# Designed miniproteins, single chains, continued (4): the designs that were tried, part 24

Each design is a single chain, and the fold is of that chain. pLDDT is the mean over its residues in the fold that is shown.

## One batch from the design tools (miniprotein)

Design m12796
Fold by ESMFold2-Fast:
Structure m12796 (fold): chain A 71 residues (1-71)
Amino acid sequence: MEEKKKRFEEIYKKAKEEAVQAALNGDATKINEIMKKLREELKSLGASDAEIRKAVNDLTLEVAEAIKKKR
């Protein structure tokens, strides 16, 4: 159980770092690819639909915040 939680956190952290960097570069295509990869990796890990939805929503908010800070 603890290994799944650590893997989930690692997947999310990497996706967040990549998505924030893509947002700062203005690369909407890259952000969409990162979101899709996050969803697929979490689903492969056995995360629930609710957990996947929350992670994608949290990442979307992080991307929006990064874009606002650039201004």
Scores: mean pLDDT 81

Design m12797
Fold by ESMFold2-Fast:
Structure m12797 (fold): chain A 60 residues (1-60)
Amino acid sequence: MKDYEDIKKTQEKLQELRNSSKEKHREYERKRRLFIETFGAMQVRDDEGGALGYETALKI
């Protein structure tokens, strides 16, 4: 039964990690996206600036 308990524990841990990761990943990605968009736009503005530059930074 020890093996069975170990598997169960591992499963629970995996699910916890997944749940936590999912929520955290969502928040992180949201902030990351915002930062990239803001940073990209600003960086392009400082370097060259322009409609094309801003569009490229916003695109990818």
Scores: mean pLDDT 57

Design m12798
Fold by ESMFold2-Fast:
Structure m12798 (fold): chain A 66 residues (1-66)
Amino acid sequence: APQPVFAPEELPLVFAIASIVNKDPKATRKQVVDEAAKRTGVSRERAERILDTLVAAGVLPAPPAD
């Protein structure tokens, strides 16, 4: 299966997304993206891309749509 490859500077964002989803598996895509972006200081667009990559790779379940 394809595995995502992240730059070292993106690892805090990856861990933030995983932590948020694991704590609240019912959090919507928007809620996960907004919280991860806020915690790591990255754009929502970047957080959404990393979330989608993790879901596509089977690392995380798909969050519910808003």
Scores: mean pLDDT 75

Design m12799
Fold by ESMFold2-Fast:
Structure m12799 (fold): chain A 76 residues (1-76)
Amino acid sequence: LTPWERKEAEASLYVMAGSVALLAGDKKEALEYYKKAAELLEEALRLAKEENAPEETIESIEEALKKTKEKIKELE
């Protein structure tokens, strides 16, 4: 995995953990997981741009980051 692929994969795991926590009613834990996912997605986006990843990949990371940030706002 490239550095950005690894961070994107890690972010995906945290998004899943956040979703599971939210379904279980653990809003605080969900918020913590989504915040960690957003940090990882921001770093993945930076690295993907630096490494000239395909436009589709950059757009996918940007969309994932946007959705994660929207989820954080909803929970705060």
Scores: mean pLDDT 85

Design m12800
Fold by ESMFold2-Fast:
Structure m12800 (fold): chain A 100 residues (1-100)
Amino acid sequence: MSFEEQLKEEILKLLEEVRKSNGDKETVEKAKEKLFKLVDEAIKKGIPLEKIIEILTEVHLKISKELEEENKRKSLEAVDQLMKETVIYLQEKYNEKLKS
């Protein structure tokens, strides 16, 4: 399995944990820590910013569609906020990597 495929699967697993928790704060905070570590690893392995954003966007859209179909608004809001914070973190870390 490629690192990109592993990254996509790990992100999907974390978002599924948030979905199953109905947006539980502790579960969301743990998922956020793990997502940030996955982003750090992707950057260290030289995965381009655009590719990381593509993977995050694909997984986010898939989970959001499923949550909308299930009428799980609280989980949807938690996932949307988590993904927004993850993209901001990615952009900040990428900018620091370019300066290094």
Scores: mean pLDDT 82

Design m12801
Fold by ESMFold2-Fast:
Structure m12801 (fold): chain A 84 residues (1-84)
Amino acid sequence: ERRKEMEKLIKETFGASLEEVSKSVMETLGIDSLEKAAELTYAIIKVLTEEELNSKEEIYEKIKKMIDLDEKEEKILEKYLEES
């Protein structure tokens, strides 16, 4: 299941639970939804672990294709990748 895979990748990447990392992402990005924060976190990890990391711009473009983001959410994601 997707949630179980998300939990595994997040734990392996950050050494923390999906809930803990998602709450941190909510605070960092100003996202009101735990589910949306979890989806964003999973997409970021998946891009970083399963695809070649050439630049933050390439990571951003790949994440954008994995999740349907509006213009405001895209700007927030760009800022998040700059702070990571």
Scores: mean pLDDT 66

Design m12802
Fold by ESMFold2-Fast:
Structure m12802 (fold): chain A 85 residues (1-85)
Amino acid sequence: MERVLKLLKATDVATDALKKTDPKKSRDYSVRSTGLSIRVIGHLLDGDRRGAEESLERLEKLTKDAIEEASKVDPKAAEEARKIL
């Protein structure tokens, strides 16, 4: 659970930076990260540890992608997001 919260917080920092140049891309990352976090929580509630791990891996990759995109427009925001992780 704590890891999911950190990933969402890092994604929020990255998407806030992206929103200044590409609000649609920012929104896409926010929607996708929220969806994946719901899937992680859903699998945990069902006792499906493997499903939770797979969804968490997808969220980790999505967060890294969002930070990388943010680094192209706002390197300082990308650094702040990496520090949360």
Scores: mean pLDDT 85

Design m12803
Fold by ESMFold2-Fast:
Parts: C-alpha cells; structure tokens; sequence
Structure m12803 (fold): chain A 72 residues (1-72)
C-alpha cells in the first residue's frame, strides 16, 4: 500500500504544471500524511487512501497558489 500510494501521488503531482520545488514540497507533505495515517491502527485501507488523496489535492492547490503568487 505505501509504495503504491506514493507512486500514485508522485505521478499526479508530476503531471501538474508546478515548479520543481513546489512538486518536491507537495510530495514531502503527502509522504508525511501517509506515514501518520499508516501509524493509526484504527484506520481502514480505504480511509488511508482517502486521506492521502485529499492530501495530494490540498498540496497541489496550495502549490498552484504559491507558484502563481511568485509569478505575479
């Protein structure tokens, strides 16, 4: 599960029109979220996947806003 979710996150982030720094920061944040979710024994695999997917979406949205602000 860990390796698959990280590969999916990396592929999705890499496909976005973001700076390399923003992509690295986004992936680091997702890795941290995944590590925390996996440490919570009360979470199902489905709940972990949902949390990670949300973290990817949030990280991409934040990175887009930050990159746009730098370009302005």
Amino acid sequence: MRERLLEEARARIEAEDLSEQSKENALTGVELTLRRALADASLSDEEIEQLVRKAVEDAIANARGLDAARAA
Scores: mean pLDDT 79

Design m12804
Fold by ESMFold2-Fast:
Structure m12804 (fold): chain A 65 residues (1-65)
Amino acid sequence: SADELADEFARVAEQLRKAGLTPEEANRALQPLADRWLDEMLKLDPRVTPETRERIRQIRAERDA
């Protein structure tokens, strides 16, 4: 669920900060959790179209290339 992913994100973010990572390094490491959280949020909004979800997938594919 979105709440479970948010809790995991908060825990991992805290661990990364305690390990001394920079904000940029922490953001890169947290990207997969942020992507999963966004996907769960998009499931909860009935106004989000299949076209919008497809566009997000394309943007992520280009980013990860």
Scores: mean pLDDT 74

Design m12805
Fold by ESMFold2-Fast:
Structure m12805 (fold): chain A 84 residues (1-84)
Amino acid sequence: GPVPLAEVLKNREKTVKLLEEIAKKNNYDIDKVLEAAKEKFPDMFTDNEAINYYVLGKLLLESKDEKVKELGEKLIKKSLELLK
């Protein structure tokens, strides 16, 4: 079920671990991972898609998994492209 924003802020390591599972389950596909993350953490995301990519990307970069970090870097890049 959805995770409340207060839990996301209080337990960042647990949030990163759940996002790692989402990334793996969705084969590191940017759009599928973002949609799955929105379902799991609805209160973490806004109507601004550039901010959504940035927030998700920053959290994925905190992972120790290199493929998850690579996905995080791609999300940050996509966010910056949308903010131009």
Scores: mean pLDDT 84

Design m12806
Fold by ESMFold2-Fast:
Structure m12806 (fold): chain A 106 residues (1-106)
Amino acid sequence: DAALARARALLAQVAELTDQADRYMRLAKEYAKRGDLEEARKYVEKAEELARQAGEAYRQLAAVAAEIDPRLGAQLTSAAGVLYVGSSSNYLLARRIVEKSEEEQK
């Protein structure tokens, strides 16, 4: 089933993009703790771009999930949603830490 293969590929893409974004968020927090706010901001911006790409892949997955078995489609969409929401929460926390560090620096 071409739709199922595409849905699985999109789930893998969401997983890779969110994993990379989480890695950049970790780096952003580490740089902020060291007082390197310029480098911290750079990694926040890189993670924001990856989050945007993950959201697009998630949207495409939801669309193709409508073409496969409803139970399987719901499972794949739910799995991608958990990854995307988790990564988004990590992004918001990392962004706030960097912003607070920038405020306290001046």
Scores: mean pLDDT 82

Design m12807
Fold by ESMFold2-Fast:
Structure m12807 (fold): chain A 75 residues (1-75)
Amino acid sequence: MSLEEIIEEALREIDEWMEKNPDASAEEMNKQAREIVERLVKEHKLSEEEKLQLEGAVALHVGQRLDERAAAKAA
């Protein structure tokens, strides 16, 4: 599995978790994102550089999802 495939898997798992937890707070989303990252780092034996890339991609995605939820609640 490539790093890009691992990143896509992490983003998919975050989206699936959010769909099951629509009332989850930003703190709960960030906690789950960290747990997903740590699990994938351990399972795929990612280097420190690969871990940083995964963390960066996940942080960007979570930020986008939080912005979307804030916009939806403001309507």
Scores: mean pLDDT 82

Design m12808
Fold by ESMFold2-Fast:
Structure m12808 (fold): chain A 120 residues (1-120)
Amino acid sequence: SHMEELIEKLVELARRLAELMKKGLENPDDEKVKKELQETFVELYKLIIELLKYGSDEDIKKAAERLRELAEEHADDPEVAAFFQQLADFFDYFLKLSEEEREELIKKLEAYKKKAEKLV
């Protein structure tokens, strides 16, 4: 399934972003880490928007569940666990929105994506 592959890529990019954030904190002047962090963030952000636009409520719930599992897997690293939990909570928040509120949020996310892409 295209959505199952998208969710798996999203989870993989979230894991990579968390690793890069940790490396960035340890090496704040590393320009290569900063560049990879920005690029990985933009790619993760694109997959989030695609999931929200084209995924069913069940697909979004599955993504949230996978991210909660990832947070539990990384419970020994509170900052990494919090990142995965916050992303899962965001998907749960989206599922509670009306169709009009969902469309408005997606438009805001797409506008931010265009701005973020210009900085990479």
Scores: mean pLDDT 86

Design m12809
Fold by ESMFold2-Fast:
Structure m12809 (fold): chain A 92 residues (1-92)
Amino acid sequence: TMPSSEEIEELAEKIETALSDKKLLQPSHTRQTLLNLAEDLLLERSKPLTKKQLVTLLEKHDFPASATGVVLKVYIDHQIDEGVEDLKRAVK
């Protein structure tokens, strides 16, 4: 399923907050770069996200390699939350 604009915005906000908390946001990291990163991450959700793939996406959007662990945790937590909702719908 293609990611919705609402889901892209939600993930972008979670990434922004986490990176801000760790002092990893630079002035070059605009709202649009966060949205672009979130969209690319969600487009890959049908496949397991590897650390190497995440590093490649971060470099594409001018984020430092030091952000890898923070962004990976946010992405995994987001996917777990979505998976929990899917499981709730599957319960009879």
Scores: mean pLDDT 75

Design m12810
Fold by ESMFold2-Fast:
Structure m12810 (fold): chain A 76 residues (1-76)
Amino acid sequence: MPKVVSYDVSVEGNKITVTLTDDKGNVTTEEFEVPEEKKDEALKAVDKIMDDSVKNNTPVEETLKKIKEEVEKINK
């Protein structure tokens, strides 16, 4: 299973775009919409999950699931 090697996070308005690069050079992109007032909280959560995933060689699929779960909790 491909593992996260690097990531990039970009923000445009209320949209957070996460780009993951795996150990095989594949790139996966996911987009999340959050209210402006929760944007900083969501960004901190995403950065933490991504840093932990790179450090622990977490699979891309597992990393994306963790991000989706945390963003959904923040939006609720």
Scores: mean pLDDT 80

Design m12811
Fold by ESMFold2-Fast:
Structure m12811 (fold): chain A 88 residues (1-88)
Amino acid sequence: SVVEEAERLKKEFKERMKAAKTPEEVYSVVMETLNRFHELRERHPEHEEEIGRIIAEMIEWGAELTADNPAFSQALTDALSEWGERYG
């Protein structure tokens, strides 16, 4: 299902974020994951609300993970801001 695909993207995001060793890797993981979610939402507009909720939960988790590392937290924020300017 679309929700199962979205949950797999969230799981992959969490694993990649835990493995990230640089702010650049954090930025890339966030941007790549959001681009994949954007494609999923465009293919399945009927599931926009459920996908949006999963994205929100994913980003909240990422913010908590990076909260104690200012450089990683900034990279996450920069990726979210840039992605929002392109597609929001």
Scores: mean pLDDT 88

Design m12812
Fold by ESMFold2-Fast:
Structure m12812 (fold): chain A 64 residues (1-64)
Amino acid sequence: MEERVVRNAAKAGQDYAEAELKKIGNEEAMKEAVRLFEEAGKDPSKFAEYMQKAVEIVKKAKEE
């Protein structure tokens, strides 16, 4: 995958996690999700794994 596409997707994920979890007030989940999106942008080989984990954290936090 092109590095630029990976970085853009990871940044969009970070912005999404910050916006959604800040509304809920779950700062710990927000920090963890943002961290995983950042790692997804840094390592293309683990991009899918980190993106999936970050999205799952956001979904779980929104359900709780």
Scores: mean pLDDT 78

Design m12813
Fold by ESMFold2-Fast:
Structure m12813 (fold): chain A 86 residues (1-86)
Amino acid sequence: GASTEFGVIVLVTDPELTPEQGRQVVELARKVVEELKAQGVGPGNTIVITIGMDEEGKPYVEKVEVYSGEELSKLEKLAREVEAKQ
């Protein structure tokens, strides 16, 4: 198919999001993906966006990482290992 698809993973440092904060997180993530596409990041990559909350409860982009499919498989394995130790 002719579809250009990205994987997107959003990591939030605060687990207790309000619905409004969740909506702002999604909007911020969308803007980051659009900016990376404009910078030439191709389909088949996974974008990991780490979002923090400021003192006013407003989300901000703390970190952005781009992973290939192979790197994503390694990240998923690491995430499962971390969850198993909690």
Scores: mean pLDDT 70

Design m12814
Fold by ESMFold2-Fast:
Structure m12814 (fold): chain A 76 residues (1-76)
Amino acid sequence: SPLDERLERFREVVLRLLEEEGLEAATLRRIAEELGISVATARRLRRRVLANPRSLEDIELDILEGIRLIEEGVKR
């Protein structure tokens, strides 16, 4: 489905930003820009990815949690 394709692209963008720029640069806003979607849509995609931990590696979960903390302004 289009949602499943967006979830996969969301994961790819997150991993790329983390590898290239680190956690602080991997904000929900930046991910939304890379995917060409709204921040609200990116937030919903993040929630769906986090709700399916069986399909994710621990590293990916840590990455998504880091993005959540940065977006909420509680990164340190």
Scores: mean pLDDT 66

Design m12815
Fold by ESMFold2-Fast:
Structure m12815 (fold): chain A 85 residues (1-85)
Amino acid sequence: KEKLLKEAIDLFQEAIKLAEEGKVEEAQKKIDEAIKLLGKVVSELEKEILEGMMLIYIGVGNTLGKPAEGLKKAAEFGIKYVKSL
């Protein structure tokens, strides 16, 4: 599903841009949309691992008072993950 993988990458790239602009809630929504699309292509286990890793980046970012940086790192990880498929 080449089209869905490309759409997921585009959503993660939008999330990075929004996070860099400090739009943390909008960035999170784009990450959620990308994960939903990937759930149609990858196994449930792979989806949960991806979500878990992203939650670690987001959670650590929040703890450090850098929520935008955490979201950006989560989206960057998502792009690397999709490119590895």
Scores: mean pLDDT 84

Design m12816
Fold by ESMFold2-Fast:
Structure m12816 (fold): chain A 98 residues (1-98)
Amino acid sequence: SKDDLIKEIEAVLEEFVEKVKPYLSEKQVEALRATIADIIAKLKSLPDEEVESAAKELMHMLKNEVYAFAKTLDEESAKKINEVADEAYKKILDIIKK
């Protein structure tokens, strides 16, 4: 269902935040959580038939935004954030394909 799909995506994104949190300031964690909350709210507002397509697009945009942000950090932090972001993105695409 739409609700199950969104819950699975939200769980993966929460795991993502917890894994990258040690590399970020409190304000950066707040900004990331706000972006994720906006994405989840958008998915919840859409008709069921539009959620899969929108989730793919929004996750791709989030991944690219995270990559751009990571470039502003030190090399070790950037590498770790990019690895965790790639893992989260892959997990979400696998969820959407169900």
Scores: mean pLDDT 86

Design m12817
Fold by ESMFold2-Fast:
Formats: structure tokens, sequence, C-alpha cells
Structure m12817 (fold): chain A 74 residues (1-74)
């Protein structure tokens, strides 16, 4: 999960990574992406997760890809 990956980083790196995520996506879109990932981890479909956060499946997929790329670069 995104939170699990962030929790594995040193505190300074985690803080910097969260700041980069907010700068790239905005706080609202970051929160929606994290909620969608949580639902996906519980076995919900991409369509169900996207509906729950009020976004299109493609938007959720793209934002989750961006979040993972930023977290994995840290």
Amino acid sequence: SILEKLASLPDEVAERTVQELIEELGEENLLKAMKAEHLLSKGYSLAEAAKAVGASPKTVSENLRKVREIVERS
C-alpha cells in the first residue's frame, strides 16, 4: 500500500515525499487516490473505487500511477 511504502521510508524522506505528492496532485486528489487504493486493496474493482471517490476510473488509475512513481523514486 502507499501508506506502507511511506512508513518504510526515513522520516525526512517520507515528509519530503508527501510534500511532492501534494505539489503534484493537490491534497484533495491525493486523498481520493489513497481512498481508492484502500478500496482496491479490499478487493473492490477500479470502477467501484472510482465511483466511491467521485472520479473516473482512468483519472484514479493515472493518479495512483503518479503516486506510486513518486513514492518508488524516494
Scores: mean pLDDT 84

Design m12818
Fold by ESMFold2-Fast:
Structure m12818 (fold): chain A 87 residues (1-87)
Amino acid sequence: SAELLEEAERHLALAEEHLRLALEAEAAGDYAAAVEHLELAREHALKALELYASLAEGEEKEELEKAREELEKLFAERIAELRAKAA
């Protein structure tokens, strides 16, 4: 549906914004802020992929679901690394 596609696009835009803010915070040495922004980027990115997968079928759906799982692992690892620096 057009509504779900628009919702996915909004979540993608928010994920990109928070990734940018996380990189800026990390460059400034503000690891606590970088973690906060990465957590928000993760939430929005995973929701975008979930919505895209809900609109897809067959092989494309499987690829999007796999991409979501891979991305969740990458975010979890990076957040853990930055949390260690924030402490």
Scores: mean pLDDT 90

Design m12819
Fold by ESMFold2-Fast:
Structure m12819 (fold): chain A 93 residues (1-93)
Amino acid sequence: SHMEAARAALEAGDLETAVEHLRAFIDSLPSLPKEKLLPAFNEVIELARRLAEAGHPDEARELLTYAANKFDELGYPHLALMARLAARDLRTS
């Protein structure tokens, strides 16, 4: 529901609501089954890229850094590294 709400907010141009729902989703990662963590990670990366493409690259990088820190806390250093690399490689228009 948070991912769907974040997508809807981005489509409506509501940055504040989109970031709020994305952070709430990242905060929910510890409650997910392990087999769903990589798909959830991929959804966060995708929405962060959409956020940057919508003209909000700084918020997108901040979100990816927040996700990387959460993955480190959960004991997934490879996902944390991938999130940090995505933040570095994030393209802006």
Scores: mean pLDDT 80

Design m12820
Fold by ESMFold2-Fast:
Structure m12820 (fold): chain A 88 residues (1-88)
Amino acid sequence: ASRYPLVDEFVKRGEYRLAGEFLYRVARLNPDSPEAPELYLRAGKYYEKAGDFDKAIEAYQEALRLSADNPELRKEAEEFIKKVEEKK
C-alpha cells in the first residue's frame, strides 16, 4: 500500500498545491521522523508545480535544515532553492 494514497490522488487530479500542503503538514507534525526531510523536499516539488514558489522555497529550506546527515538531500534542496529563487 502507498504511504500517502491521498497525495497520489491529488497528483492524479492535478491538485499539486493540495499534495504539497498535505506533505508539508505531515512533515511538520512528525519532525522526529527520519522521513521528514524527504517529505519537505517532495512538498517543495509539488508547490513548485503549483507555481507557489514562496512555499516551495520554505519547504526546501526545511528539508535542508533537517538533512545534516544526508549530503545528497542537502545538495538537492540547495539546488532547488537557487532555481526557484530565480523564478520569483
Scores: mean pLDDT 83

Design m12821
Fold by ESMFold2-Fast:
Structure m12821 (fold): chain A 109 residues (1-109)
Amino acid sequence: MSDKINKDITEVIEQLEKFRAEHRERYSRDSKTNPAAADMHEAGIELIDRAIKDLNEAKKSGDRQKLIETIRRAAIEARTLLLGDVYRLFLEIMEKLKEYETIEEVRSI
């Protein structure tokens, strides 16, 4: 993978860590008064933890296809759990990865 892709994935991981912290705060607040909302935030934290782990593994492998499949799977899971901000983040990075493919092809000519 290119240094630019690695940088963008690092920024995505940082944003996911921010979303995870927000969900942890909401879980702590809601755990005593609204167990159903707390359970949804816990599911969101678990999804984000898996996504961070899988993105770091894909980044270390240098496998662009593995990275794309990891993001696609995480986007579907985020959509299913109604995590709109996480879902939008994954859609944005997916579009950037498509653009980088086109730019890299032009540079190799």
Scores: mean pLDDT 77

Design m12822
Fold by ESMFold2-Fast:
Structure m12822 (fold): chain A 95 residues (1-95)
Amino acid sequence: MKYEGTITVNGKTYDVTLELKESVKDGDVLTGYLAKGSGSTTLYNEYGGEAGKLTVTPTDDALAGKYTVTVEGDKVKVTLTGDDGSVSTGTLTKV
């Protein structure tokens, strides 16, 4: 399953693409950590299993931190908790 949307961090807007495994269900919460200088991270389910991949464009150190992804049908809510403790949110739509 593929989702696309944007996230706004410190007034700058970034493109977000999400690819989820077909085993991911509505209501699932996935987590991953994006390192500084990286454009993508693996997302894991609550059992530690690989569940998907999140990609951000362009790469920016401001995008580094913990990503929490909540699946809500044809939409996905993305929350970034930055390394500085800031919180940013975005909504992705199924494509």
Scores: mean pLDDT 85

Design m12823
Fold by ESMFold2-Fast:
Structure m12823 (fold): chain A 110 residues (1-110)
Amino acid sequence: SEAEKRRVVIEIGASAASVEMFIQALKLSGVEISPEVEEKLDRISDLVSKAEKAVIAGDYESALKAVEEVVRTFQELYDLLKPKLSDTEAKSLENTLKNMKELLKKLKEL
């Protein structure tokens, strides 16, 4: 249903917001975040905004493409951060990425 497609996009946006909060917490704890990581966070935010606008407009093809780019950009972000993270922190981000991939799969099947 259209409501289920909107819900999936909202859940992806919520996951992206959680990652931004996590990165802010790392900065406050003294972890140096590279400009490349910052650029990927900004790109994820822009892509989430595009996906939300597209799904509200009923443009599910554009919403799907934007979500695919969110997942890809998050994978790149995770790969850049992983060497700086504890095992627990890395597993937390990996679980978020896995959840985003499952949400993308649901969106494709709706």
Scores: mean pLDDT 85

Design m12824
Fold by ESMFold2-Fast:
Structure m12824 (fold): chain A 56 residues (1-56)
Amino acid sequence: SPEEIRRRIQQEVDDEVDRLGARLRAQGWSDEQIDEALERYRRGLTAHLERQAQRQ
């Protein structure tokens, strides 16, 4: 179902964003830079995965 697909996408995005955040923090990025990077990544990844789901 579309709702199940969207839920799965959101969970995958949350996991990837959390992983990226931990990596950037380990590399010494500032909290401000991390927040901006994670917002951009979340938006891009969500759009990509939703587009893939719509095409299938």
Scores: mean pLDDT 84

Design m12825
Fold by ESMFold2-Fast:
Structure m12825 (fold): chain A 75 residues (1-75)
Amino acid sequence: MSEEYISKLKQYRDEMRKLLENPSEDSLLEAEILLGMAYIIRGVAKVIGEDTPEIDSLIDEMDAIVAELRRKLAE
């Protein structure tokens, strides 16, 4: 159900936000892995017809966290 996917994506987002508190190369790698898992969840949801705008919004938030981690490490 979409509610289960949304709950899991929120858990990944919250883990990524914790990684953002202490930026490192390891934190970036973990965040990229979590983002990859999020894209797999969205792909599955689309195939079974349970895709929602909230899933896309959560992935956009995760993409932004990865981009911010990359920016902090490049500085």
Scores: mean pLDDT 83

Design m12826
Fold by ESMFold2-Fast:
Structure m12826 (fold): chain A 116 residues (1-116)
Amino acid sequence: DPRLAALEAALREALDALDWTAYVRAFYRHFRVEGDPLEDVITPAPDATVLTTPEERARAYGLFYAPTDPRLTAAVFGPEYVEKARELSKYANSIATLAKMLGLSPADIIRAALAA
């Protein structure tokens, strides 16, 4: 699937750069999923492909959420990406902590970070 291949390439590039903003933005540049928990935070691109089947959703989310599990990261991106995925996850957690300390929602910090 050319769109899944393009997403995987963009996610790998973001992991190599340790760019959490680019990682999150890559998904929403390529795909839209009804009921996505980040829909209120990140607007999908107007030309994003709507994922209509459970199989399409599982494949796209399997790529995007791979960094949440070291074994899934190794299976999807390769074992060399396990530590990069861990570093990227630490950055996301730091943003959530900072938002709480400042009395902002995590959504507001994510929205500001994604304004590029």
Scores: mean pLDDT 70

Design m12827
Fold by ESMFold2-Fast:
Structure m12827 (fold): chain A 58 residues (1-58)
Amino acid sequence: MALSEEARERLARAIAEGTGLSEEQARNAVDALAGLGLVDEGTPEEEVVRLARQLGGL
């Protein structure tokens, strides 16, 4: 988990708005993706939403 708090909150909000997940579930998804090295501070919101959908589908 090397994300700044700003990136973490921003990506979590993008996931919540893009997928319909709760803010809590979205934050957990960001933490999981960051732990896997799949997202960084520069990750676009559309890409993180797509990755979160794949992670949640697994």
Scores: mean pLDDT 78

Design m12828
Fold by ESMFold2-Fast:
Structure m12828 (fold): chain A 110 residues (1-110)
Amino acid sequence: MSKIEELKKKLKELIEEMDELVEKITELERQFLEAVKAGDKEKAKEYLEKIKELYKKLEEKYKEIKKIIKELDELGYEFSREEVVDLAALSINYAGAHFTLDMAERRVKR
């Protein structure tokens, strides 16, 4: 039981960290788009590099989350409906961040 509780606590902390990273990426995307619209290629490149750095951190956090979920499942932990919904939202947010990075890279190449 203590191991499940420790894993749940770590999972919650990682989810919060991932949400913060997604929020920062979203903000940098807005700044990137404004730089592109203004014709400021140097600022656009700067924001893109910052997005890439945060995305790398997001990937590491997501891998840790998946490992903890698998470990909890192997221990027989029953996820609540709320937990399942939160995990589904994380997967959607991660996919959105990845799409943002791909779009930003293509836009700078132009």
Scores: mean pLDDT 80

Design m12829
Fold by ESMFold2-Fast:
Structure m12829 (fold): chain A 85 residues (1-85)
Amino acid sequence: MSPETQARIRAIEARTQAEVDAIKAEAAKNNVSDVELGIRILDVVIRALKELIALVKDEDPELAKLLEEQLKRAEERKAELEAKL
């Protein structure tokens, strides 16, 4: 994998962590339910996984396949939480 691709992966990870931290901070102020908090975090993670898959699919197809499996599990978990609303 190229150093440029590795740098882009790190940038996506840093942005995703910052977005998750912001969601958690907002939830703490507004008494958001664990279910609603989980859905908001999963939305950010799902978006990040889609970006990572698009980025790595040509350079590392095995990593892309692993990320696609993680994406599927994250989408299934989000659907489970949405069913509890």
Scores: mean pLDDT 86

